# Designed miniproteins, single chains, continued (5): the designs that were tried, part 90

Each design is a single chain, and the fold is of that chain. pLDDT is the mean over its residues in the fold that is shown.

## One batch from the design tools (miniprotein)

Design m19116
Fold by ESMFold2-Fast:
Structure m19116 (fold): chain A 76 residues (1-76)
Amino acid sequence: SEEEKKKREQELVNSFTALSLRIIGMQLEGASEDDLIAELKAWYNEQVAKYKEAGDDDLVQKAQDFYDRELKRIKS
């Protein structure tokens, strides 16, 4: 339903916010770029699996967009 789609989208946004804060914390503690990328990839794989299973292609694409944005930030 539309309500369930909105809930899943909010869950993805909240999950990405938590991930972004974790990666920032790891950076402040001196984690390597490889460690940051590994954390990001683990999160991304989990989100993609979840939303493919739900049949929500829009949220799979949104997870990809979040992944690409955060990867660019880590590498800059």
Scores: mean pLDDT 88

Design m19117
Fold by ESMFold2-Fast:
Structure m19117 (fold): chain A 77 residues (1-77)
Amino acid sequence: SPREQALLARLQELDARVGALMAQGVAANDQDRIAQAFQARGLLEQAARALVVDKDYERAQALVDQAEELIAQMEAA
């Protein structure tokens, strides 16, 4: 569905951003940043499961929104 494709595209975008934040944390030896990046990754994995396996679009959207908020906070720090 168009909604599923949009959520998948958003998950891919957020996964790339988490990867960049993880690389920054590793390069800086920033354990807090690495831990936050793993937390964001976990939220994206839960969102992907809700979307693809459970077909729970409301839960997938909520988890994507939560991950995006955390990622945005990390990028602003």
Scores: mean pLDDT 89

Design m19118
Fold by ESMFold2-Fast:
Structure m19118 (fold): chain A 76 residues (1-76)
Amino acid sequence: MEEFEKKAEQIADEVAERLYSRDNVDKEALKELIRDTLLKSIKPEEIDNPVKLANAITAAVLRYVGDQIDAELAAA
């Protein structure tokens, strides 16, 4: 479990760092979403599966974008 959580943390940090630019991305929030998604959506045995990782990361990013859109719609 510790190794799985550490690996998920490293992947989340790396992805958030690569996606982060001065484009209004909250790096910390994005990292937390990616980490949380990895821990909930993939099994420890799948942490090194690049397809499973890509799908989970994509889902987390889409959720982040969706949350921003929902906030804008609620404010309208």
Scores: mean pLDDT 70

Design m19119
Fold by ESMFold2-Fast:
Structure m19119 (fold): chain A 95 residues (1-95)
Amino acid sequence: SRADKIRLFASNPEDTSEELLERRKEALTTLPEDVAVYLLESLLRYVPLLPEEIRLPAAEMLLELVRHAQELYPDSEELAALLREVEALLAELEA
């Protein structure tokens, strides 16, 4: 269900596995742009609340998800802004 796809982004905040990344990418393909943007923004807000050791892999997963969403919605200004914010977060975490 759509609710199950939405829960996939909230239920596993510490899971940075490739398996979850692929499941989230597939879910994004079936969700409308506004829902995809909202879910990705929610993940971005949650990264600083994660344990320090998983913030970088979580941000890396988020980068892949935002890039995938941009392939689905190439004209989205909101996704372009999200990409810049995630890239800035990654630069901070890698420092």
Scores: mean pLDDT 84

Design m19120
Fold by ESMFold2-Fast:
Structure m19120 (fold): chain A 125 residues (1-125)
Amino acid sequence: DEKIRELIVKLLEEAKKKFTEYAKKNKIVSDEEIKEIEEMLNELIEAVRNNASLEELRQLVNKYTGLALFIGTVAVTFIELVRQNKSLEEIEKTLEEIAKKIDHPLVKKFIEIILEIYRQLVEES
């Protein structure tokens, strides 16, 4: 679905911008780690633009380690749920469960950012 693809791309670009600004301001992780997350998100955005399958997106994210892998896992899970036309409530519940399991402040912040942008984009239509 072209509309879903465009929505996901727009959301990921905005999420990357907001997340990077937050991470740099709060100095929770190194500049090197932030750069790795940006690189991963840029690759995900490009893959989504090229209509990559969920398997291809998972393979891409699995090239990364640590926080970039965790952020990527959240992003791919979000993409999967949106492509499956899951409700906002189910998306929130699933991502919150991932946040509890990983228990990292930047993973929680990334989820907050994604959900905020998603609500805004869906209501703007």
Scores: mean pLDDT 86

Design m19121
Fold by ESMFold2-Fast:
Structure m19121 (fold): chain A 93 residues (1-93)
Amino acid sequence: SEKEKFEKKFEEVVKELSRGLQAVRDLYAATQDPAALRAAANEVITRLNKKVDEIIKEMKDPELQEEAKKFKDSLITAVNRALEILEADLAAR
């Protein structure tokens, strides 16, 4: 069904985001540079934006498109909040 198709696509988005955030976390453990951490996180956010926008383009229901946009915005907000905490920790050195 259409709903199952999009649920599977968003599950893959979450898996890709999780992998990208793990790479950012690994960098955090290895770096002392908040700018390097921000750059890596921005690459993850850019990939997330592109992937979700491609999914939204395939949607025919405007209400589902709006829900998908809100989901994307919520994920980006959560990533930025986590990143701010890690950047503050590095900057406190």
Scores: mean pLDDT 83

Design m19122
Fold by ESMFold2-Fast:
Structure m19122 (fold): chain A 71 residues (1-71)
Amino acid sequence: TVEQLLEQGRQLAKQAVEAAKKGDIEKAQQLLDQSVQLYAEAIGQSTGERKREGQQLLVKEVTAVQKAIEE
């Protein structure tokens, strides 16, 4: 379901942040790519408010991983 896709995407994004903080940039990028794919699928299956929420979560998670990589 859309909710399961969003939750899986969130978990992968969290793992990507942790990998980036450990200095494993390659793993962080791989996990982020997987997270983005799950969010994109969830957003594609969503309409209205849920689609907007999914898009906002995607931006938030991508930003968090990118900031962790920059550290």
Scores: mean pLDDT 81

Design m19123
Fold by ESMFold2-Fast:
Structure m19123 (fold): chain A 103 residues (1-103)
Amino acid sequence: MKELLEKLKEIALKYYRGEEAVFPEDLPDPSSEEGQRLGLAFGAILRVVELLKKNPNVTKEEMEKIIDEVAELFYRLFEEGKSVAELQAALDEYVKKIEEKLK
């Protein structure tokens, strides 16, 4: 599963750089529970990147560090079998912590 973590980090970095979003709109099976949990974990990483992109004071080095930290967090929660609701709660808490640091 290390390969999945590395892919999540790379996709987040590409999204930060303004490269084409690879997340497909038409998934062949969006209804699987595992697919929903993975999709939310990935979406959480992208949401954090989007929040940071809106702040002009975030350096490239800080952005890369935060991407690494958030990817590792949501990958760990996904591996632990956390539900969609638990992943959403973790995202809300992480966003709150970032917003407090950027004030």
Scores: mean pLDDT 71

Design m19124
Fold by ESMFold2-Fast:
Structure m19124 (fold): chain A 70 residues (1-70)
Amino acid sequence: MSEAERAVEELVREATRIVLEEEDDARARQKIRELVERGKAEYPEQAVQLDVIEAEALRMLDEGRRPPRR
């Protein structure tokens, strides 16, 4: 696997960990966003995959794990 693919796999693991371990919704969302933005800055060619990872992690927070705030 390329360095970029390996970085994406690490970001997936860290995003999943944030979803499971961070009880505060606002903090979880902020950490996920910061993770993805850092990844995009380092690997701009992976931006589309990183956007998908962000969307999936945020969906996991919403779908049966946390109620929407409004």
Scores: mean pLDDT 74

Design m19125
Fold by ESMFold2-Fast:
Structure m19125 (fold): chain A 71 residues (1-71)
Amino acid sequence: SMEEEKRLKLLKEIEELLDKIREKTPKLSPEAIEKAKEAEKKMFEVMLKEKVSVEDLEEEIKRLKEILEKL
């Protein structure tokens, strides 16, 4: 559906923003980065299954963009 496609697109944008935030933060160990990415992937799978609202995903994107702007 168009709504499900929009949710997938927003989840992808969240993933990209989290990657950019990690690039600008102090260097974490490779193990810590790998665990964080794995946890994020599981979270995205749960969010997709639970059909998290488009509005909640857009609010999260706004929050992440604000964090990135302040870095």
Scores: mean pLDDT 75

Design m19126
Fold by ESMFold2-Fast:
Structure m19126 (fold): chain A 74 residues (1-74)
Amino acid sequence: ATGIVTVPVDNGEAVGRAGDALSAQVEAGIMTALTAEVSDDRVTLRGISPTKEQAQAGADAGVAAAPEARGEVL
């Protein structure tokens, strides 16, 4: 499962906080393979998890750290 956190590109502090939160989830073994993609208006952070529940927990942690972000699970 893939946890996704999308952050407005104009809020670099929020991008940093979301990235730090997702990195902590990788260190905790909840997520792996964290990637970042930059678009015109947003930064999309993606982490891979063995289960949908773990992907949701990772995405939720990112949103909790950056309230302007949106979390999704695929």
Scores: mean pLDDT 82

Design m19127
Fold by ESMFold2-Fast:
Structure m19127 (fold): chain A 59 residues (1-59)
Amino acid sequence: GSTYLIKGKTVEECIVEIKKAEEEGYKKIEIIANNQETADALEAIKDRFKIPITIFCPA
């Protein structure tokens, strides 16, 4: 399936990449957050987007 991977980005950069993935017709997004603060911020906003988003925080 068409998955868009985002790694090592800030919350604002992730928002830009999410919109790009939606416009390009990707079916889902996976985000690898650099830290827990970024992961928590992205979890709080992910429902604003129509594309399914899964967020990972590497310990």
Scores: mean pLDDT 83

Design m19128
Fold by ESMFold2-Fast:
Structure m19128 (fold): chain A 88 residues (1-88)
Amino acid sequence: DKVEELIKELKEAIEENGKKEGKLEKAEEAIKNLEKTVEKEIKEAVEGELPKISREELAEMVIRALRASREGTLAAFSEEVEARLAAL
C-alpha cells in the first residue's frame, strides 16, 4: 500500500516536471508498467498469497524505470524513491 502510494506520488512529480520541459512520454510509459507490477503484488497479497517482489526489488524497478526515461529529471526522483522506501 505505502509502495503504491509512493509510486503514485512519483508519477505526479514526474508529470509535473516533465510538462515544464515538454518531455513526459518515456517516463509515463515506465511508470505505467511499474504501476501494473505493484497492483499485481498488492492484489496477490490481499488474496492471501505471499508478495513475489521485495521492497528492495520494487525500489530497484522504480529506479531503473525512471532512469530509462531521462537523466536530469530522474536522478533526483530516484534518490527520493530510495529515501522513502528506506523509511518503510
Scores: mean pLDDT 56

Design m19129
Fold by ESMFold2-Fast:
Structure m19129 (fold): chain A 91 residues (1-91)
Amino acid sequence: SSMRKKKLEEAKRKKELIEGINEGLEAMHKSVTKIARKNTPPDPEKIKELEEEDKKLEEIIKKSKEKNKKELIEYLREKGFSEEEIEEILK
């Protein structure tokens, strides 16, 4: 069915968009961590503060990525894809 093929192509484009957003979040985290490490004085307490803030940022990014994945899965369900089709799309 041409209609099913079009829906699958739209689903793949949505997947690529969400994957791009999540990759951007990971790239942002790496950049922020690198800049913070470069600008942190060699003080054990300041290094500890940096590590604690980095862990907080990592958790925020992890939650954002999980939310984006859940929204993608829900979008695919609303478009009428089966669970098996969703698993295949998300490969």
Scores: mean pLDDT 85

Design m19130
Fold by ESMFold2-Fast:
Structure m19130 (fold): chain A 102 residues (1-102)
Amino acid sequence: ERKEQALKHLDEAISYLNKALEIAKKDPEEGEEMIRDIENIITLVNAAKDALEQGDFDLAIEYVKAAIEEVKRAIERTKSPEVKDYLQKALKHLEEALKLLE
């Protein structure tokens, strides 16, 4: 039950991160670095999902914490209000997943 709820929050985070990525790719002010940052965050969240599916809760927690720190840095660096909004929504879901895993 906790695992299923955490996975749902990780999926919601990936959905919002993909929306941020789509906007960043279309915004010439964001540049390649923001695109790379969001892609790296998606990779971390997928790694957390894989760890959780394998029953490695400690590893999943480490990946979620890493993703949270990367999202916070992306929020500070983004020049797009729309990218920032989607990153903040992704952050909320990552923080809820972390609470369920702790």
Scores: mean pLDDT 89

Design m19131
Fold by ESMFold2-Fast:
Structure m19131 (fold): chain A 85 residues (1-85)
Amino acid sequence: SSSEESKKEFLEFVNKAMGKIQEYILQLQVLGDKKGVAELNKILDQIYDIAESVKTNDFSEEQLKELKKKVEELLRQAEEIAKKG
């Protein structure tokens, strides 16, 4: 169904976003940026919670689009933190 396809697509997107943030965390750990690491971990936790919510509950295609925008905003924040490190 279109909702199952949208859910799979969303979770693949989220897994890629989490992977990028984990790479940023490792980079900032090497640089000794403890504050940046803490901020990135908070963003990672938020994305993880969104992913778990989507796995556990049925979401409409519109709800998944709104959650995707939220994850994109969180990823943008993570990229800005990584650039300052």
Scores: mean pLDDT 87

Design m19132
Fold by ESMFold2-Fast:
Structure m19132 (fold): chain A 76 residues (1-76)
Amino acid sequence: VEEAREHMEQGKKALKEGDYDKAAEHFEKAVELAEGVDDRLAGESYANLSAAYSFKGDDQKSLEYARKSGEYLRKS
C-alpha cells in the first residue's frame, strides 16, 4: 500500500512537470500494487492513469481506465 501511494505521488509530480509518459508509468505501478489489496487506492490510481492518458491524447485508454476506476471505487 505504501509503495502504491509513493508511485501515486511520483506520478502526480510527473504530471505537474508535463512528463505524461512517466506519470502513466508510475500510475500503472500504483494500480499493480493496489489491485487485490486496496480497492479504493486501485480506483484512485486508475483515475490518475485515465488523466495521464487523456493528456497524452489517448482518449480510448483514458476512457477504459476511467471505467475501471468507477468499478473499483464502487466495490470499495
Scores: mean pLDDT 82

Design m19133
Fold by ESMFold2-Fast:
Structure m19133 (fold): chain A 79 residues (1-79)
Amino acid sequence: IPPRVEEVIREAERYGREVAATRVSPELAEEGGRLGREAAEEAIVHAVNVLGLTGEEIERYALEVARAKVDAWVAAKLA
């Protein structure tokens, strides 16, 4: 459902912005947000087209993948 998918993408973007700003630097907030958004978008496409997930499973998978991607990126910046 498009409105629900959009909300998941927005949540991933918000997570990326906050984690980047608080743990790395406020200057990287926009980059972190963009990464979160893109990761969620890619994860949704993968969930639907490759994994055949539906409904809530798509949302859960996309958020999990996006958060993991953002966390890994933050860890790399702090290394």
Scores: mean pLDDT 83

Design m19134
Fold by ESMFold2-Fast:
Structure m19134 (fold): chain A 83 residues (1-83)
Amino acid sequence: SLPVIPVSKETERAILKAVADAGGRATLKQVAEAVGISVETLKRMIEGNILGYLAVVEKNVKIPGKKKPEDIVRPFWELFADL
């Protein structure tokens, strides 16, 4: 497996805030740009480490106004209670 990427508390909060600001349906690209990291790094943080239980990547979601499905970030229920 690829090495686990350590995530700071500041980065974790920035990811959660970006998702909340988008109404819980932010694309991976949108969150990555808001946090200042690559989409690939964001995927590895969510899927490959401690953030995996705080948020999930939902694949191939049809977004109104988009021509093709996009991967989005969705927080777990407990995270929205903190925001």
Scores: mean pLDDT 67

Design m19135
Fold by ESMFold2-Fast:
Structure m19135 (fold): chain A 99 residues (1-99)
Amino acid sequence: SEAERRRRELLEAARKQAEAVKEVIEKIKKEDKEFIENSGPVAKEYYELYKKGEEELKKKLREELEKVKEQFEAERDTLDPAELEAAELLLEELEKLLE
Protein backbone atom coordinates (compact mmCIF):
# COMPACT_ATOMS: atom_id res chain seq x y z
CA SER A 1 0.00 0.00 0.00
CA GLU A 2 0.99 3.67 -0.41
CA ALA A 3 0.90 4.19 3.37
CA GLU A 4 3.21 1.19 3.98
CA ARG A 5 5.68 2.44 1.32
CA ARG A 6 5.72 5.93 2.90
CA ARG A 7 6.26 4.39 6.36
CA ARG A 8 9.29 2.37 5.11
CA GLU A 9 10.77 5.42 3.35
CA LEU A 10 10.45 7.58 6.51
CA LEU A 11 11.99 4.85 8.71
CA GLU A 12 14.88 4.42 6.23
CA ALA A 13 15.45 8.20 6.18
CA ALA A 14 15.53 8.28 10.01
CA ARG A 15 18.07 5.41 10.12
CA LYS A 16 20.27 7.15 7.51
CA GLN A 17 20.18 10.41 9.51
CA ALA A 18 21.20 8.58 12.72
CA GLU A 19 23.99 6.74 10.84
CA ALA A 20 25.32 10.05 9.42
CA VAL A 21 25.48 11.57 12.94
CA LYS A 22 27.19 8.39 14.23
CA GLU A 23 29.82 8.61 11.43
CA VAL A 24 30.63 12.25 12.27
CA ILE A 25 31.07 11.41 16.00
CA GLU A 26 33.28 8.38 15.18
CA LYS A 27 35.43 10.47 12.79
CA ILE A 28 35.81 13.17 15.48
CA LYS A 29 36.93 10.55 18.05
CA LYS A 30 39.43 9.16 15.49
CA GLU A 31 40.59 12.75 14.76
CA ASP A 32 39.98 12.32 11.01
CA LYS A 33 40.92 15.93 10.19
CA GLU A 34 40.16 15.66 6.44
CA PHE A 35 36.63 14.32 7.09
CA ILE A 36 35.98 16.96 9.79
CA GLU A 37 37.26 19.81 7.55
CA ASN A 38 34.86 18.72 4.77
CA SER A 39 31.84 18.11 7.09
CA GLY A 40 31.03 21.76 7.78
CA PRO A 41 31.16 24.19 10.74
CA VAL A 42 29.16 22.08 13.25
CA ALA A 43 31.58 19.12 12.90
CA LYS A 44 34.54 21.50 13.35
CA GLU A 45 32.92 22.96 16.52
CA TYR A 46 32.36 19.44 17.94
CA TYR A 47 35.98 18.52 17.17
CA GLU A 48 37.26 21.64 19.02
CA LEU A 49 35.13 20.57 22.03
CA TYR A 50 36.50 17.01 21.81
CA LYS A 51 40.09 18.39 21.94
CA LYS A 52 39.18 20.06 25.27
CA GLY A 53 37.90 16.68 26.54
CA GLU A 54 35.52 13.89 25.50
CA GLU A 55 33.12 14.91 28.32
CA GLU A 56 32.85 18.45 26.82
CA LEU A 57 31.69 16.94 23.50
CA LYS A 58 29.27 14.56 25.30
CA LYS A 59 27.81 17.49 27.29
CA LYS A 60 27.23 19.51 24.08
CA LEU A 61 25.67 16.48 22.31
CA ARG A 62 23.32 15.86 25.29
CA GLU A 63 22.25 19.54 25.25
CA GLU A 64 21.55 19.41 21.49
CA LEU A 65 19.63 16.09 21.82
CA GLU A 66 17.51 17.60 24.64
CA LYS A 67 16.60 20.55 22.35
CA VAL A 68 15.62 18.11 19.57
CA LYS A 69 13.42 16.18 22.06
CA GLU A 70 11.75 19.42 23.22
CA GLN A 71 10.98 20.40 19.59
CA PHE A 72 9.63 16.87 18.92
CA GLU A 73 7.32 16.97 21.98
CA ALA A 74 6.08 20.46 20.96
CA GLU A 75 5.17 19.11 17.47
CA ARG A 76 4.14 15.56 18.49
CA ASP A 77 0.36 16.07 18.13
CA THR A 78 0.79 17.43 14.55
CA LEU A 79 2.65 14.30 13.30
CA ASP A 80 0.87 11.43 11.54
CA PRO A 81 1.58 7.85 12.80
CA ALA A 82 4.36 7.19 10.24
CA GLU A 83 6.10 10.52 10.98
CA LEU A 84 5.77 9.87 14.74
CA GLU A 85 7.30 6.37 14.39
CA ALA A 86 10.22 7.71 12.30
CA ALA A 87 10.89 10.61 14.72
CA GLU A 88 10.83 8.24 17.72
CA LEU A 89 13.26 5.88 15.92
CA LEU A 90 15.63 8.78 15.17
CA LEU A 91 15.60 9.97 18.81
CA GLU A 92 16.16 6.39 20.11
CA GLU A 93 19.15 5.89 17.78
CA LEU A 94 20.64 9.31 18.70
CA GLU A 95 20.30 8.52 22.44
CA LYS A 96 22.23 5.25 21.90
CA LEU A 97 25.16 7.26 20.44
CA LEU A 98 25.56 8.99 23.85
CA GLU A 99 25.81 5.70 25.84
Scores: mean pLDDT 83

Design m19136
Fold by ESMFold2-Fast:
Structure m19136 (fold): chain A 68 residues (1-68)
Amino acid sequence: SAEAEALKAEALARLRAETDERARLQTLMDLASRLRKLGYSHEEINAILEEILRELDIPYSPGPIIIE
């Protein structure tokens, strides 16, 4: 959806500017929370997060990034 694409673009811009690991994790968690509120499933949220991390060449660390 257009709203999810806008949130993804915002998160990408923040992550590109941020060098602190904790702040990057917080940005990803905030994105996951916003997507969850929009009704996205865990699988859909994970796919969006993986796509963002792939764009930034950040290694995906398997762990609970999804807020239930």
Scores: mean pLDDT 73

Design m19137
Fold by ESMFold2-Fast:
Structure m19137 (fold): chain A 50 residues (1-50)
Amino acid sequence: MNLLEVETADQAREAAAELDEQIAREKDEIKRSLLLMQRSVVLSYLKKLE
């Protein structure tokens, strides 16, 4: 078990949660799509760490 990977995963989960909140309040469709893409990238990194 790698402690650094566990800590990085927790930070990525926090970033995903913050992006989700930003997506919920974003009214511009293009910006919202970019935030959704960024969230997907963060979640992909989380899965790679696991």
Scores: mean pLDDT 72

Design m19138
Fold by ESMFold2-Fast:
Structure m19138 (fold): chain A 92 residues (1-92)
Amino acid sequence: SLEEKVKEIEKLFGKIFPLLKKYDPAGAAELLELLSQLREAAENNDKEKAKEVLEQMKELYERLIEKHKDNEELVKLLNELIEKIEEAIKFL
């Protein structure tokens, strides 16, 4: 379900969040806001809104990868999040 895909994204975000707060607190805050919007869309079964938010999250992760390209640990986790987002978008 969409709710299950969102929970998988939330769990993976929990692993990356301490690193994002350390290296990019502004990016971490922006991502928390998008995650909140994604959760609300999932709870309302708003697939169109969920897809829009997932695409915005993917764009943010790609920007963070480019900004922090020399941070191998952060880049690896961000790529894992992109894969989960792409899976969620395909499910919608």
Scores: mean pLDDT 84

Design m19139
Fold by ESMFold2-Fast:
Structure m19139 (fold): chain A 72 residues (1-72)
Amino acid sequence: LTPEQVAILEALAAAERPLSAAELAERTGLSQATVRRNLRALEAQGLVAREEGRTTLYSLTPAGAAALEAVR
């Protein structure tokens, strides 16, 4: 995991709810473009789940939680 990806996973873990890319950008201090790029990589790895609705939301998977613990 990159430091940016760890920051995104930590923000999701701390929130304990699905977050939008905009909310993740606010919480991590990263740009929305950087957040979206990292979310695509994390989704491809199964570490976050994407939920499409009126607003696209992202949640931490059990695999994502385990990966976050492994880097601490």
Scores: mean pLDDT 85

Design m19140
Fold by ESMFold2-Fast:
Structure m19140 (fold): chain A 87 residues (1-87)
Amino acid sequence: MEALVEEIEQLLTEARMFREIDPETAEVFAKQAIQKVVDLARKAGVDESTIKAQVAKIEEALAKGDWEAFEKHVYDLVRLALEAARA
């Protein structure tokens, strides 16, 4: 679980690095981060309806180019996964 969180943080860092230089490359890293956070949440036992609702917020922020909201919603899902794993 910790290794998956670190991988997600690295992907978000790569997206942040490229968003001002190459937005298309930044979007590729962002989409990889979405896949990893969904995998993390499913492995942690987060309810599928909760994952779906949070992914919708993440994807909407990314589609609007709202990188701050995108990162916030990704971290919200990471938090939900870590809370579920502790229950």
Scores: mean pLDDT 85

Design m19141
Fold by ESMFold2-Fast:
Structure m19141 (fold): chain A 62 residues (1-62)
Amino acid sequence: SAAAKEAERREKIREAARLVIELVEQGKISYPRAVRIAAEATGVSPSTITKAVRELLEERRG
């Protein structure tokens, strides 16, 4: 169903955002490189990942 496909897409976006945060927090690579790696790993666009990272960080801050 459309709802199931949307849920799957949202989960992939969340996984990509988490990967970016983990890579940056570990100090391994810069933010732009982390976004590129996550995009290649998940197939999610860099712009979508960047928005998701911002939203996730804002949610954690409250």
Scores: mean pLDDT 79

Design m19142
Fold by ESMFold2-Fast:
Structure m19142 (fold): chain A 113 residues (1-113)
Amino acid sequence: SLEEEAEELLREVKELFEKVAEQLPVPVAIGLRLRAIGLYLDYRDNPEKLLELIQKKIEELKSHKPTPRQLLDALSLIYAGLQLALDPSLPEEVKQKLLEAARELYELVKAQL
């Protein structure tokens, strides 16, 4: 199911997120966590715009070698997208698109880290 796939992918992303955060200076790690939460809150009322940002980041990572900052930004977008894919207030169609986009972005990020 969509919910089971989103929950499983979110578990994997959380594990990667924590491993990355552990290797960063404390202020940068805090910034990464706050960015992920902020993206979820900012785009909860406009999930289609978060979907557009995720799709733009997918294109960016496919077109050239990403910088470390671009990889961290991508990781925050994946986290926010998966949180919205699990939000019971959102339409199933939107949640499915967010899950699919987040999964594609995650595979690209995982290949670079």
Scores: mean pLDDT 82

Design m19143
Fold by ESMFold2-Fast:
Structure m19143 (fold): chain A 61 residues (1-61)
Amino acid sequence: SLAERILAAESAEAVAQIVQDAGLTHPEIVQLLSQLVKETDPERFAELKRRLAEVVAEHER
């Protein structure tokens, strides 16, 4: 699933590519992604990535 791919991604760039490839444009997803690319703390990055994956899972069919 897209959520699993996001959780497996090791960088903000990889997460951004997954979101872009999936055509996800929901404002909440865009906002979380923008926070991810600015986050330098690994623990906070992991938390934001988990939250993004949760939101993406809610929008998957």
Scores: mean pLDDT 80

Design m19144
Fold by ESMFold2-Fast:
Structure m19144 (fold): chain A 55 residues (1-55)
Amino acid sequence: SAKELVIRIAEHDTGLTAAEMEKLPSMSQAELEELAKKYGVSVSSLQSLRDYLSS
């Protein structure tokens, strides 16, 4: 599916693990901010990704 391809691309681009990607749809704002700091990525990018994967 398109979501599977987006997940694989996001894992490669951000360095997030498969387990972290699976948890994204259920993450709070605070958890996204912590994850963004850990991987040096934009919190806005993680919010957009979470919203897409939740749809």
Scores: mean pLDDT 80

Design m19145
Fold by ESMFold2-Fast:
Structure m19145 (fold): chain A 69 residues (1-69)
Amino acid sequence: LSPEEQRELAHARALVEHAKREAAKVLSPEQYEALDRRLEELLARLEAGEITLDEFLAGMQAEVQRALA
């Protein structure tokens, strides 16, 4: 991975951790576990180069909104 890609992935991981911390305040344990798995899948796809950072951010927003609905 390039230094730019490494920084992008580190930032994405930090965003996932922040989203999980905020979600933990309002979701049940079961809802949290489901969201955690979906966010980790998005992160894995970003790490594999299957999606862009913009697609990853849009996916995270959609998963968080789905969990809160």
Scores: mean pLDDT 82

Design m19146
Fold by ESMFold2-Fast:
Structure m19146 (fold): chain A 94 residues (1-94)
Amino acid sequence: DIEEKLIELLKEELRKLGLTEEVENMDEEELREKLQEALTAAQEAIETKSYETLDALIGLRILLKLYKERGAEQSLLEEIEELIKKTEKLLKEK
């Protein structure tokens, strides 16, 4: 199930951000809502270059891992990696 894989990737990215206790206390509905928010923000970042949110960073990292596993075109992977780098810089400046 793709949703189960995406939820596991979400948990991994949240733990990397130091949100381990938060992740352990989230129920399945809260995890699904957070996943939808992150993926929506990532899609918006790709389409509009509006990549200034933590949700966009989480979603872009999830999509990069998923697309790599599924053999996505290298140009798409490079575009997502550049957006991740830009998002990380903007979050440090705010």
Scores: mean pLDDT 78

Design m19147
Fold by ESMFold2-Fast:
Structure m19147 (fold): chain A 99 residues (1-99)
Amino acid sequence: SSAELRALAPAAAEEGARLLAEAPLSEEERRELEELYRRIKEELLRAGLPEEVAEEIARAIVDGRARALALRRAGHPEVRAAAAELYGIQKAREIYEKA
């Protein structure tokens, strides 16, 4: 459920960050994340957000995806990877609401 994903999100994000520090993403995964960052930033700039806000939002989303990839690589259940991605989206929303 959505409530269960929200409850798991902080712990999943923390574990994903720890895993990324121990084993960096592959070159291919890094390129996919760089492309995702550019696409999100471009869409937010096109929507009229200030560059600094667009960059912070794009970074939060990409960080969540990177943590999810690390969790998947380590063999964690998909629900934990999804929770780590949700954490990034929640941080992006917080940045948007404060801007």
Scores: mean pLDDT 89

Design m19148
Fold by ESMFold2-Fast:
Structure m19148 (fold): chain A 81 residues (1-81)
Amino acid sequence: SLDARVAELQATYNLEPEQVDRVRDLLRRAAAGDAQAAVELDNFILLERLSKIYDPATIEELRKKIPDILAGKKLVAQMLK
């Protein structure tokens, strides 16, 4: 269920209340067929995973490049080389 997936993400990444609300909205929209919401959710999960490996300054630079990541995922691939 959507609630189970939100609870799983909250527990896995220790999400703040505003992040939980955003993830819930993105999951609901993606389930309704919003391709843009699905990509945004994937990018959110990717950044949370990378935050365990990279310092906060690097994560902030990656956030600034999210619009370009949505266009083709190239910038994230370049940063991980």
Scores: mean pLDDT 70

Design m19149
Fold by ESMFold2-Fast:
Order: C-alpha cells, then sequence, then structure tokens
Structure m19149 (fold): chain A 62 residues (1-62)
C-alpha cells in the first residue's frame, strides 16, 4: 500500500549513509504520502509528512 511504501522509504532514509541517498528516499516517501492523502487518509499523510520533515532536518535538507 502507499502507506506501507511511505513508511518503508522513511526507514531507508533514516539508515542512509549520505545526504544524497537520504534525499532520494525522502522524495519517494513524500510521493507515497501524497498518494495516501489523495486516497482520503489526510491525517495519516500529515503524520508521514511530519516524519519526513524530521528526518530531512537531521540530514540538513530542511
Amino acid sequence: SPLEKAREYIEKAKSAKTVEEAGEFLDKAQRYAALVASQGNVDEARELGKEVREVAKKFGLA
């Protein structure tokens, strides 16, 4: 599911060894989070967006 894919990519981003690798995984996670929102799960998509931003800030990407 898009929700499971978003969570999978967030976890991959957390374990990334480079900023570039983390950025690629976070980009994929955001695309799946947007799909979750488009399917009507706006609250879950909002929480996924928060996790993406937290990981991005840790890598200096946001």
Scores: mean pLDDT 83

Design m19150
Fold by ESMFold2-Fast:
Structure m19150 (fold): chain A 73 residues (1-73)
Amino acid sequence: ALSEEEIAALKEIVQLFKEKQVLSKSELASLVSPVAASLIPFFDKDGDGTVSKAELVAVLRSIGREDLLQDLE
């Protein structure tokens, strides 16, 4: 199970993808807390240095936290 800090960090990342469809890992790391930055590797599965909204959705779905996607409406 995720800690409260990790859940808050995931919500922070979700908010960025409300405005963007794709973000680089460096851009994400500069815009989020250190805890959120530590979660970035979970979204960059291809190792291409970018995170897409689709990768975010897939990760949240895989951990059973699709409820966090409501902020993307």
Scores: mean pLDDT 74

